# Designed miniproteins, single chains, continued (3), part 79

Each design is a single chain, and the fold is of that chain. pLDDT is the mean over its residues in the fold that is shown.

## One batch from the design tools (miniprotein)

Design m10734
Fold by ESMFold2-Fast:
Structure m10734 (fold): chain A 91 residues (1-91)
Amino acid sequence: SAADALARLPASIDAFTKRTGNEELGAAMRAALAEILATEPDPLRAVVLFLARAAGLALNISDEMVEELLRATEERDEERLDALLEEAAAG
């Protein structure tokens, strides 16, 4: 159920943090989950909102960054592509 999935998210975040070593991203995901749990009473909506935020945090890709990646690809600017991908990974 969505409630069961929601209850498992803290353990899933901990497992992700341990596997990746990315303590900053793990802490950000935990903070996002705590905020959602404080404001969203529906378990299904809470899970969906968390997954959307987790994707944003993990990928750090905005619409503007997508446009810049496409532009760098068209210009064959490998240095700019590498810099943008590193920025996305660092967020």
Scores: mean pLDDT 72

Design m10735
Fold by ESMFold2-Fast:
Structure m10735 (fold): chain A 93 residues (1-93)
Amino acid sequence: MEGKEKIEKGKKLIEIGKEIIEKAEELKLLFENRTWPKENPPKEIEEFNKKVIELGLLDKPIESVEDAEKVIEKAEEKFIVPGKKLIEEGKKL
């Protein structure tokens, strides 16, 4: 019983982490290519930055490639790694 709950929680954490990493990678490319704001509206970046701060992944808006990389690293640490561990523990039960 508890094993199935751990797997479900782990899958949800991995999903959240992957969504954050994918969006941070997109923003990283915008900074590397110097295409913002020409190709993307400021509102999209602002909305994602609010989510990143609310989740405690960064204490400020993403303003550089380095900031985006920090968000990716922290999303992996806070969501992906714990999610994988929960799935593994759930499978052992």
Scores: mean pLDDT 76

Design m10736
Fold by ESMFold2-Fast:
Structure m10736 (fold): chain A 81 residues (1-81)
Amino acid sequence: SAEEFAKVAASLEQVIEEMKTLSEEDARRLTTWTLGRLLKEYGSQLSPEQRAWLEEQRARAPDWSKEEAIAALREVLEMIK
């Protein structure tokens, strides 16, 4: 629902802020975990296109720099708004 995604958006904004203070390894771990959690808990509420895009981001996340990870989470935030 829109209300559930509003809560997810607020949580993602907090995660993005937290990532700025983390090491590169911890930022990657948090990003991978966050994407995995979104897919697990909200995947059934996403369009097939949104789900496929998130699965692609999750697969790429282990190879990201901290800046790329933050940018990807910002894109997720824009997708669910």
Scores: mean pLDDT 80

Design m10737
Fold by ESMFold2-Fast:
Structure m10737 (fold): chain A 83 residues (1-83)
Amino acid sequence: MKVSEEELEHEVDLAMALMSVAVAAIAYRNGMSEEEVYAFLEKMASKLTDEEVIEEMKRAAVERAEELGLDGEKAAEAVEKGA
């Protein structure tokens, strides 16, 4: 069973989006500023073209931001601004 190149690209973009959110959360816990975290999310979102992947990244960013005591709405705006 071979995954198509288009399906692989979608899965890779989704993995990149979700890993970017996880990396941002880890970086924040290790002393990265809130501003730097949002700038990183914006930069990573700018590499995405699939609206479905962008929506998943926004959702993950909101969840992680709320878990860390940050503003989920601001995290979602950073992803949307980058895309």
Scores: mean pLDDT 80

Design m10738
Fold by ESMFold2-Fast:
Structure m10738 (fold): chain A 79 residues (1-79)
Amino acid sequence: SEELLKELERLNEEVLKIMKDESLSTEEKVKKIEEILKRAEEIVRELRKKNAPKEVLLEAETTLGVIRVALAVEKLLLK
């Protein structure tokens, strides 16, 4: 579960780097963040399946929420 939380943290860092990357189009950013979100959702499902502690699940769900907001922002810009 600690390893899965660290993976989620790395995914969130990757999303931030993608959002700030001026070489990527908005369409490319959306595609990349969608792939990261799918992996983040898999990690949260795995943590729930393993009955991770409430504090771990709260942290994981919060990070997942941040990634979802990032995707929503990029999609809004995509039009």
Scores: mean pLDDT 86

Design m10739
Fold by ESMFold2-Fast:
Order: structure tokens, then sequence, then C-alpha cells
Structure m10739 (fold): chain A 78 residues (1-78)
């Protein structure tokens, strides 16, 4: 649903911000993080200028692909 997609998008972006903060503090060039945002389980993988975020809402999986160079993203339902 549109509500589930919005929830997935917000959780994915929240987890991405957390991952970027960890990379900033540690100097790591790549990171894989499993975390939870507002009760939603999220997996973030960042390497170079690309971030791939998988999120599950109500049994449906979503993929958010983020380009850190252009600051653009696409959300896909899996």
Amino acid sequence: SEEDEEKARRAALGALLKALEIMRKTGLKKLKLRTEVDGVKVEVEIEGDKAVIEVEVNGEKYLLEFDLKTNTFELKKL
C-alpha cells in the first residue's frame, strides 16, 4: 500500500542517515548495518557512492537504491 511504501521509505532513509554517521565517525569506506527504525527492520549496505537499503513492512520487502553523488534515490517493491 501507499502507506506501507511511505513507512518503508522513511525507515530506509533513517537507517541510511545512521549508517552515514557511523562511516563519518569511523572513516570506513564501506559499511553493512542491520538496524531498526521505528520498529521496522532495515539492512543498509554502503560502498563508494552507492547505498542499497532493504526494508520489510507488513511482510512486504522494499529496496531503496541511493546515489550519494547525485543525492537521488529509487524505491522498489520486491
Scores: mean pLDDT 85

Design m10740
Fold by ESMFold2-Fast:
Structure m10740 (fold): chain A 77 residues (1-77)
Amino acid sequence: ASVDIVTEAAKRIAEILKDAPVEQRKEIVLKVSTAIANGDAEKAKEIVDEALKRGYLTPEQAEEIKRIVEEAAERVK
């Protein structure tokens, strides 16, 4: 089910961001998960790029999260 796909993506993203401050981690996970649930991979990637630009995550974390976004968005359609 799409809810299960989004939930698993959210868990994977939260694990990547485990060392980030709780508030920023929750906000990024929520926004990215919402975009994935809407089938909007481009919006999800934009959210990741903005978080990277603001210093909330590393380039390696951004690349891994974008990979999760692409996988999850393909499965939700």
Scores: mean pLDDT 82

Design m10741
Fold by ESMFold2-Fast:
Structure m10741 (fold): chain A 91 residues (1-91)
Amino acid sequence: ASKEEIEREAAASLAIMQLDLAIEFARKGDFEAAVEAAETAKKLVEKTDLPKKEEIIELLDKAIEAARKGDAEKAVEYLEEAKKLLAEEAS
């Protein structure tokens, strides 16, 4: 496998880790850290060829917007939905 192939295969797992961090930060009210983790997850998802990649990215964009507005409940909701969808597609 090429470096690019290995990086793409790992990207989904790394994105899930970043989403776990984003959820924890949002729950604690650390919205700046939550946005950073969610943006990192989005970049990782963009490297994948998952069938629901576009839907996952839309959920991450909504989570980032909610976090930027200080809406912890909505940010966590969208992050958990994105994580669930990403885990289902990556398995």
Scores: mean pLDDT 83

Design m10742
Fold by ESMFold2-Fast:
Structure m10742 (fold): chain A 79 residues (1-79)
Amino acid sequence: MSVKEQVKALIAEIKKILEQLRALPSLSAEEKAGLDSALAQLDETEAQIDKFSDQIQEGLLAQLKKLKAYLKEKLKELQ
């Protein structure tokens, strides 16, 4: 897989975790609004990915891997 394909796949996985967090009944309206903002930022990042250099794409891939790990742990804590 190319770095770009890996980034797009990882964004899709992170979006699913954010959707699961947003569905939790314990979250406040403000917390859900924050999750909706995060989803919108991921959509913008995905739309712009073809404009990024390979170096920026690699850096983004590393950051998204860390974000996914963090969000998985948060989902586990809040379930």
Scores: mean pLDDT 82

Design m10743
Fold by ESMFold2-Fast:
Structure m10743 (fold): chain A 120 residues (1-120)
Amino acid sequence: LRDVIRDFLNSLSEEEREALATLLAADEEAKNWSLDELVDLLYGALRNAAETPPLDPRLPPVRPISTLSPAEALELVVRILELGYETHGGTLSEEERERVLRLIEAARRRLEEVRRREEA
């Protein structure tokens, strides 16, 4: 999963990575986040979004994130970014909102690519 996130983040521009940090770490001014720091940030957000208790108590405790396909992980990325935009968009500048919208488009594009690969 971390490799899927890293590949996605590597496909982003510097501005799109800054938008991701702004959205997921809203209380911090834009700084130079390393790729590894952004992987950890996005992985934490995905884990929180996907973490549900197992319905069958006989199953070992498994984090839902560890069972996600690449496409399922990117679907959650898109949902997290869209929810973040709806929740925090009013506090962002016009320029920051434009960067976040470009980030969401990049995530959707990557999701479509991965879905095509999984269907093949």
Scores: mean pLDDT 70

Design m10744
Fold by ESMFold2-Fast:
Structure m10744 (fold): chain A 100 residues (1-100)
Amino acid sequence: SAEESQRLSEEARANGADDYAERAEDGLIGFSEELVKRVKEGYEKVGLSKETIEEAIKKIEEAGDIAVEIARQAGREDWAKRVEEAKEKAVKELEKIKEE
């Protein structure tokens, strides 16, 4: 029926939005942690420039802002908060490497 089709479509859309927001959160956390690890290794082994570290910080901030907007558009403020926390943690770690 039309009513059943509409309800199934709304449920599928809601589930799709939640899945997309969760993947954005997980993707940013994994990306941020791996990037911090690689910057630390690069700094220790090959002496990365401060400019390269600043570029990495900018990339984390830009990716984080996009992931926050995705989570908010999906109605997931809880995921938006976790993305913001992951972004802040990664930026803080990179700033610490830059100061060394």
Scores: mean pLDDT 71

Design m10745
Fold by ESMFold2-Fast:
Structure m10745 (fold): chain A 78 residues (1-78)
Amino acid sequence: MEEALEKYKDEIVIGVFEIAAAVALTDVRNGRISAEEAKAFLERVYDILVKENDLSPETKARLEELLAQTRAEIDALA
């Protein structure tokens, strides 16, 4: 049961970050926020998700990868 609960929590955390990233990219593309504001928002989301959740090392690495990838995509739009 512990493995199933941890996997479920980790999947939700990844999903939350993916939604935040999609919103940030869309808002930068539509000129609603700056690239700097979008990156600051995603750094905050990442910090909250890592601090508030006891995540597996694999999930932490995945979040860092997604954060880096999304920041690069935002920079490409600027």
Scores: mean pLDDT 80

Design m10746
Fold by ESMFold2-Fast:
Structure m10746 (fold): chain A 80 residues (1-80)
Amino acid sequence: SLEEKIEELVKRLEEAFKNNDYDSFKEVLDQLVDLFKETKDPRVLQVMQTFLARAERNNQKEFAAAARKAIEEMKAIAAS
């Protein structure tokens, strides 16, 4: 289901984020953007906003920049 796919991607983001694995984090962000393009489900955007806020609080600038880019891509998709 869509919910199960979102939950799996959230789990992978949590692991990448905790391990400071920037490359895995970016790969999962790309998958979330693709999922949003297919579904237009606002929960996907909400997940991205949550991880952006966490990266900003932790001063992880590279993670925050990647999450911000993904959010802007999702917003562009939603506007189309």
Scores: mean pLDDT 85

Design m10747
Fold by ESMFold2-Fast:
Structure m10747 (fold): chain A 87 residues (1-87)
Amino acid sequence: LREELEELEKRARELGEEAYRALYVDKDVEKAKELLAELAETLGKILELKAEIAREEGDEEKAAQYAEMAARLPEVAAADLAELEAL
């Protein structure tokens, strides 16, 4: 779990950097939207793994918080993507 979390956090950073280049260097909004969607999915997986780790540590409250954040992330990502379409 913790090793998977580290790998996903590294992937999220790479996706963020690629999305930034697509948006500001290449000015490819379609590519940036695709990368940001993949980033949102990766962030959701990170939150789910953090919830599992918290459960293993016996922190049920923290686990519930991370799981709720993961569930809300797709709605937040959809709002951000709508703002990008205005660019």
Scores: mean pLDDT 74

Design m10748
Fold by ESMFold2-Fast:
Structure m10748 (fold): chain A 78 residues (1-78)
Amino acid sequence: SHVHEELEKLLEEFEKELEELLKKTDNPRAQEVIRKSLEAFRKAAEEIKKDESATVEEARRFVEAFRTLALQEIKKAE
């Protein structure tokens, strides 16, 4: 559905954001945190994509919450 295409795009854009952050990060501890965040995000995103009742707004809130938590952990590693 159109809604499912939009939420998949949101999830893919954030995954790409984390991949680009990993490429730009030189700190080994921060790199490890980003890799773990990517793994966790990919697993959660796969579950959201399987949920036919998932909305774009729910995917957006998930990405925002995940971004906040991931950035906090990355900052602690630096």
Scores: mean pLDDT 82

Design m10749
Fold by ESMFold2-Fast:
Structure m10749 (fold): chain A 60 residues (1-60)
Amino acid sequence: GPEEGARGANLGAAGAVARGEADAESGKQGGIMGTKRAKNEGYKEGQKAGYEAAVEAAKK
């Protein structure tokens, strides 16, 4: 249902943030700025991807 879609979007956002953090590690000295940007971009991307994945999973 809708709640499952929201949960999936949240999980996707978390995964995207983790991926963004890994990318920010390569710029350790600029990590603070890189982490903020990566979190912001990753959250937006992960929300869409997570929603799509949740809809796919709900389609049974």
Scores: mean pLDDT 60

Design m10750
Fold by ESMFold2-Fast:
Structure m10750 (fold): chain A 74 residues (1-74)
Amino acid sequence: SEIEEIRRELVARARAELDEASYTLFGAMVHELARHIDDPEEFRRVAEEVLELLLAGDVEGAVALTRAALQRAA
């Protein structure tokens, strides 16, 4: 699946660049996004933005974006 390829790429980047707590949180968020977003381009955009927010230390923004994307997909 193209979504699983994107997920593996972003999870590998998160493992290298995030602390353990943020990495665990990213893994949970990207798992839920992959379950609910069917479009690989939309999945990449949302997941990359979530990763960038976590890299910037904006945990609240990352959670809010993930929740908004999941509500839109429902």
Scores: mean pLDDT 88

Design m10751
Fold by ESMFold2-Fast:
Structure m10751 (fold): chain A 97 residues (1-97)
Amino acid sequence: IEELVEFAEKLGKEALEKLKEKVSEETLKLVQEAFKKAIEAVRSAKSIEELEEELLKILGELYEKLPDTEEGLLALAEFSAVVQKVIAEGIRLEKKA
C-alpha cells in the first residue's frame, strides 16, 4: 500500500499546483484538507472496497463545502479525477499481489 500512498500524494500535489492559479485560497485549503483525508484513507483501508467507500465519503464532504461556482466545480473535478485514478491504481496493485 506504500506504492498507492506515494501515487496518491503525487497526484494530489499535481492537482493542487493546477488549482492554485485558478481558485481562491479558501477553496484551495478545502481541497488540501480533502487530499489529506484521502491519503489517510489509503493508509488505513483494509480493502479496495473500503478505500472506495472512504474516498467517496470524502468527495461528498468536499462537494457540500465547496461554493456553487465555476471555481468550486473546477476544484471538485480535479479532486474527483484524482479519486478515480487512485481507485484504479489500487485495483491494479491488488491484482498483482
Scores: mean pLDDT 82

Design m10752
Fold by ESMFold2-Fast:
Structure m10752 (fold): chain A 102 residues (1-102)
Amino acid sequence: DKKIALEALDKAIELLDKARELAKKAGMPKLALEIGIAIGLIRILRGIMLSHNMPAEEVLKQALKILKKTLEIAKKLGAPKEVLELIEEAIKVVEEALEKLK
């Protein structure tokens, strides 16, 4: 269901945008940039799904890979706990949406 996937992607983008703002306030420009790249990639996946060029399940699987890689990068950069928690929440939102599509 594209609606479930769309809502999950939009919520993940919202959570990542909050994480990026916290990274900026923490004076961590590289972390903010890496989160910004993840937002951009997920927005592209959202567009591909809406243009019917990729199934919703595949889009969510690719978004999950991006989010998990972003979490690993954030941990390596010493991200604040609040930033890590927002990225982890975004991962859970996408995982729950994938489960609903089964």
Scores: mean pLDDT 90

Design m10753
Fold by ESMFold2-Fast:
Structure m10753 (fold): chain A 70 residues (1-70)
Amino acid sequence: MKISKEEEEKLLKEIRDHILAARQGDEATRQVHLEKALKLLTELAKKNGWSREEIRKLFDEIVKEVEDEL
């Protein structure tokens, strides 16, 4: 079942927040936050029926957006 648009938006914000924290932290912090971001993204994608290829592309786009904000 697909989640609500509001829940999807909140999950995307959490993914961005984890990626931002990973970029600002040390190696251990980066690993933990990137794993959290990937887990959330995978859950979102499964609920929305996205392919693994689409998940990877979206992750790359979010990382690029976060880097632009730094």
Scores: mean pLDDT 76

Design m10754
Fold by ESMFold2-Fast:
Structure m10754 (fold): chain A 66 residues (1-66)
Amino acid sequence: ATVTVTITGSKGAITSKAEVIGPGESVTLKGDNPKVETLSSGEVLVTTSGGQVLFDPSHAEIKIET
C-alpha cells in the first residue's frame, strides 16, 4: 500500500537528504514499503519506494499515513 511520510521541524533546522528545512517546515515522502531506521549518528533514515529522507529526530516530528 502507498504511504505518506511527513516530517515537520519543531525547532532549529532539520536536514532532509536533499535540503535543510527550517522550524515549522515539512517534507513529504510517498511510496510503498516504508522503513524507518535509526543510524549510529542518531539521525533517522526513512526509506520508501519513492525515495529517502535523513533527519535529526531532536528537531523534527514524523507522521506516517496509509
Scores: mean pLDDT 62

Design m10755
Fold by ESMFold2-Fast:
Parts: C-alpha cells; sequence; structure tokens
Structure m10755 (fold): chain A 74 residues (1-74)
C-alpha cells in the first residue's frame, strides 16, 4: 500500500480505539448523548478509511482528542 493509505489505516484504527474507550465510559455513566456522539465518530472514521480520506481521518481524530481533553478537565 501507499504511505498515505497506511497512514489512513493507522490513524483510523487509533481513532476507533479512542472513540470506543469514550463510548464505554459514556455507557458506564448512562450518558446516551455521548454514546451516540462516539458511535457517529466511529461510523465517520470507517467511512473516511474506506474513502482513503487522510484529511477527514485527521479531523475526526482531532475532534475526539479535543473532546476527551474537555471531559478530563471537567
Amino acid sequence: PSEEQLEVEVLAALGIIAATIGLMDAEKRGDQERVAYYREKIDRLLKAEREGNLEEVQKILDEIVADMRAEDAA
């Protein structure tokens, strides 16, 4: 595969792992809005990975990281 394709696959996998952790934490808290939020992020990451869209994968990963930082600060 191309370097860009490998980068998309790796970053998408990392994003899915991070979103899944956030999803599990939201489920434990009974936060259905955050559960829906992370499910949507996982779906968007899978779509971007299928499309080979590195920019979209990076954008979604940045969103997840920013949101997790905000939750940790609360």
Scores: mean pLDDT 81

Design m10756
Fold by ESMFold2-Fast:
Structure m10756 (fold): chain A 84 residues (1-84)
Amino acid sequence: MEAEKKHIEEATEKAIEDLKKVLKEYPEYIEEALETAVGLAEKLAEAGYKEEAARLLEAVGEAYKKLGKYEKAEEAFKKAEELK
């Protein structure tokens, strides 16, 4: 279980870094990356990794905010708060 949780934490941090990189370097893929990240966060929350899911959703919200998609950003932040 500890090794599994460590891998989930590392995967979550990598997913957040990947989103930041896509937003900066590959903007043509950002919408697909954000949809993938939301799906991953939902699966993490279902598996009981609520803290990791919330962190990923906060990163998604920040990315949408930088894209000027404030309604989608607010939805992502709200989902993150619901997991706390």
Scores: mean pLDDT 80

Design m10757
Fold by ESMFold2-Fast:
Structure m10757 (fold): chain A 57 residues (1-57)
Amino acid sequence: KEELEKKLKEYREERDKAVQTMLDAGRAGDDPALQAAGDRVVELSKKIKEIEEELKK
């Protein structure tokens, strides 16, 4: 229970960082960095959703 809550917080912080990196890369026209950051956001969002569903049980 506590471990899942800690992981959820960590993944949310990482996702927020990845979103910021994605926005910065997009503004700079850095397509490789934009793609990498976008992929990271998708992966972290999936992990967050899985933990949120587990915590609802």
Scores: mean pLDDT 80

Design m10758
Fold by ESMFold2-Fast:
Structure m10758 (fold): chain A 62 residues (1-62)
Amino acid sequence: SDEEIVKLEERVLLLTAVRNSELWIRSRLDPSSPLAIRNQQNIDLLTQEIKKLQDQIAKLKS
């Protein structure tokens, strides 16, 4: 339904904003630090989740 698609698109926007925030923080950290490693792992997980949601939206629009 259109309402379901809107909710998924809102979720993608939220996760994208969070990922962009994490990318900005990552750029400010020493890449060898435990915080930078954890931050990169979080970015990777967010990227994977966004892709899954985008694939789901595409299926609902088809």
Scores: mean pLDDT 87

Design m10759
Fold by ESMFold2-Fast:
Structure m10759 (fold): chain A 77 residues (1-77)
Amino acid sequence: EKKELEEKAKKALAEALELAAKAGASQSDLDDVRAAYLSEGIEAAVEKLLEVAEKMSPEVGEKLKKLAEEARKYYEK
């Protein structure tokens, strides 16, 4: 169901943003992800989130990439 997949994508994105914030991502980077989501949707938000993941520690970056890929898969379905 489209609504269920959209909700799962939003939840994955929200968890990724919370994890990035807890790990010390800048407010500017977090705002860029949110702005991309609001203006261009999940795909653009995922792209920005992957950029943030590259700036984080390897273990946090891997978790962020996993959540970003999860959100993308729900959107592409």
Scores: mean pLDDT 78

Design m10760
Fold by ESMFold2-Fast:
Structure m10760 (fold): chain A 88 residues (1-88)
Amino acid sequence: MMEEELLRAAERGVLAGIKMAKEGIPSLSASDFEDKEFSEKEKELAREAVKKLRKLAEEEGITLDKEQLLKGAEVVGGYLGYEYAKKE
């Protein structure tokens, strides 16, 4: 349940990062997310974002609340999505 919420936050971040890289507009509407079927690569980037966030928190001994974890997943996802889109 928590894991699904983190993946959804990371997916939103990835989509925002890709959109920013391609369109230059860092905004998402609800329809952009609800109607979007994510590619396997976008899902992979979201999974990597969650893994990186969890690993960083564990290694540094940081306790993050749910809100901080969700925001962190979106930020890391956005970075990974932006970098991926720029390579194309």
Scores: mean pLDDT 71

Design m10761
Fold by ESMFold2-Fast:
Structure m10761 (fold): chain A 94 residues (1-94)
Amino acid sequence: SETREILELLRRLRALLEAGDLEAALRFQAEVAGGEVSEEALANLATPEAAERAAVLARTLARALEAAEDVETVEELYEKMEEVVAAERAEVEA
């Protein structure tokens, strides 16, 4: 199903981020979105801030994948992902 394919893409992205392969993770995100990676974006990956953002994103994806375990549609998947992002934003602002 389309939902299963998207979940497999998200698991792949999480694995790349957890491995610290930030260039591969960025290129993978661009490919999924149908875009290209800019030289400016690649240059920004060499910073400590990029590593911290990647760690946060890996944790967000882990939570989203756990929340999406029982989803049957792409729409339900996106709703669960938005809920996880909103919850993490609330935790940071608290």
Scores: mean pLDDT 73

Design m10762
Fold by ESMFold2-Fast:
Structure m10762 (fold): chain A 89 residues (1-89)
Amino acid sequence: PSITPVDESELDRDELEDLIIRHAELSHKKFVEYLETDPSLSEKEKSELLRRAAEIYLEQAEYLETKYGMRRTAELLRRIAREFEEMAK
């Protein structure tokens, strides 16, 4: 799911980053809950989804940090990626 675009001229950069962080935390919780509650997913499929999610989150973390200086968001995304990698083991 995508975050609804908000006009940056009406929000401080820090406020935008806080909204992004909140969305990422909620998405993380929902994704983990989905994996734990869906009986149709095999252990192999769960591991593949977790590894792919970790890769995407690491790519997004680098992009947001290097392009927009969103270090707090990048640190959160890297933390979530590490959790996904541990869950995939």
Scores: mean pLDDT 77

Design m10763
Fold by ESMFold2-Fast:
Structure m10763 (fold): chain A 70 residues (1-70)
Amino acid sequence: SSLKEKYKQEIEDRGVRIITELQAPDELRAQLSELVKEYVEKLEKAKNEEEIKKIYEEFMRDMERLEKTI
């Protein structure tokens, strides 16, 4: 699905942006990398557009929460 590939790329791109922009400890960078990996794996296993959208929305919520703590 083009939607799956699009969201996978957006998840990876956002993870890279946050990691490169943060003046953060290595532990936080490791947590971000693990979060990106987990959501990419979930997205690869998604069977339909509803699951893809739900996974992406969960990722966005987790990232927003993390960004607010920085």
Scores: mean pLDDT 77

Design m10764
Fold by ESMFold2-Fast:
Structure m10764 (fold): chain A 100 residues (1-100)
Amino acid sequence: DSEKRTLVAQIKTLLGGMVESGLLDEESLEEFLEAVKETNNPGLVELAEQLRRAVLEGAPREEIDELIDRLAARMERELSVSQLQALLNKLEEIMRRKAA
């Protein structure tokens, strides 16, 4: 599905950009985790929790990027377009608030 691939690519790009810019603080990661929990997908929740831990503990960029890749791949397989749009909207909201 080309629409799913586009949304997942946007989510992945936004998460990676937020990591690079230092915008994924504890508050932002918690808000993202809560949005992932709304999907009711336990595998995605586990990956989002691993991403939160890795970022907060200052894990190597390569480890963080691998977790983002795994999260993106699972989202493309298992989430609807509407769930992906909701996650993208939440990340855009977080980024706008943190970049202001």
Scores: mean pLDDT 87

Design m10765
Fold by ESMFold2-Fast:
Structure m10765 (fold): chain A 68 residues (1-68)
Amino acid sequence: SAQESADAALAVLSRFSWVSEEDLALFRQAAEAALAGDLATAEALIGKLSPTVRPVARELLRGIEAAR
């Protein structure tokens, strides 16, 4: 399910020491927006992530959207 994809994505990101708590909080908000169908808000939140986290987060977000 899309929710399971979102939960898995957060678990993956939380394993990396280079992903901050702020980045995790922003990604959680982006995942919630994507689950609600608000892709514009999800992309805006991804844009606020650290540059290192952003590419991985976009791929994970795509997985969540595909599972809807």
Scores: mean pLDDT 81

Design m10766
Fold by ESMFold2-Fast:
Structure m10766 (fold): chain A 60 residues (1-60)
Amino acid sequence: ADAQIQALIAAFKSQGKVLREQQAAAEKAGDLDAARAIRKQSMELSVQTDEQLQALAAAK
């Protein structure tokens, strides 16, 4: 459904913003391990969101 797709995109944008801010803070603090972990989470979120969008489009 369109509403579910829009909600998923909004959630992705919100989470992406938080992860970018956390990564920037970790890099500024010199915590490279934390920055790397956050970067991995951001990539996983992108893949998972794409899979969910494809599933919702197929389920129509």
Scores: mean pLDDT 81

Design m10767
Fold by ESMFold2-Fast:
Structure m10767 (fold): chain A 84 residues (1-84)
Amino acid sequence: MEKLIEEFLELMRKLGASDETIKEIQDAIKNAPPKESDLRAAIELLREALRLKEVDPRKAVALYTAAVLILIGSTIQVEIEKKK
């Protein structure tokens, strides 16, 4: 999990995420770690976004957004499970 989290954050930085955004995501992951499968899916979308950012910026933004939504959804699900 730790290596996957590092890879996700590194890809976000390469895609132009601010240090503040990275810190907010790190804090969210620390409080409610995402599911490994969701994190792997999000990483794959970020890799695709990075490949496309020079060729198809609109598609890159869509993939980046999808990756962030998968991560947020995963952390929310983990947080809900903690409350049970």
Scores: mean pLDDT 78

Design m10768
Fold by ESMFold2-Fast:
Structure m10768 (fold): chain A 63 residues (1-63)
Amino acid sequence: DRARLRSRILRILFEAARGKSEARVPVSEIARAVGVSPATVRRLLEEMGIAIEDGEVVLRSAP
């Protein structure tokens, strides 16, 4: 279920960013945690408008 996968990915990113001004989460770690391929994670992140830098999701709180 794509909606459930998206929700789980967002939760992982939220927890990783909690208490930090910047967090980097490898796509491979998200894929392992959710139980899908890295390619599937990349497609879902792109669909959600989340950018990937050098195989990692970069989360920043503010400039």
Scores: mean pLDDT 79

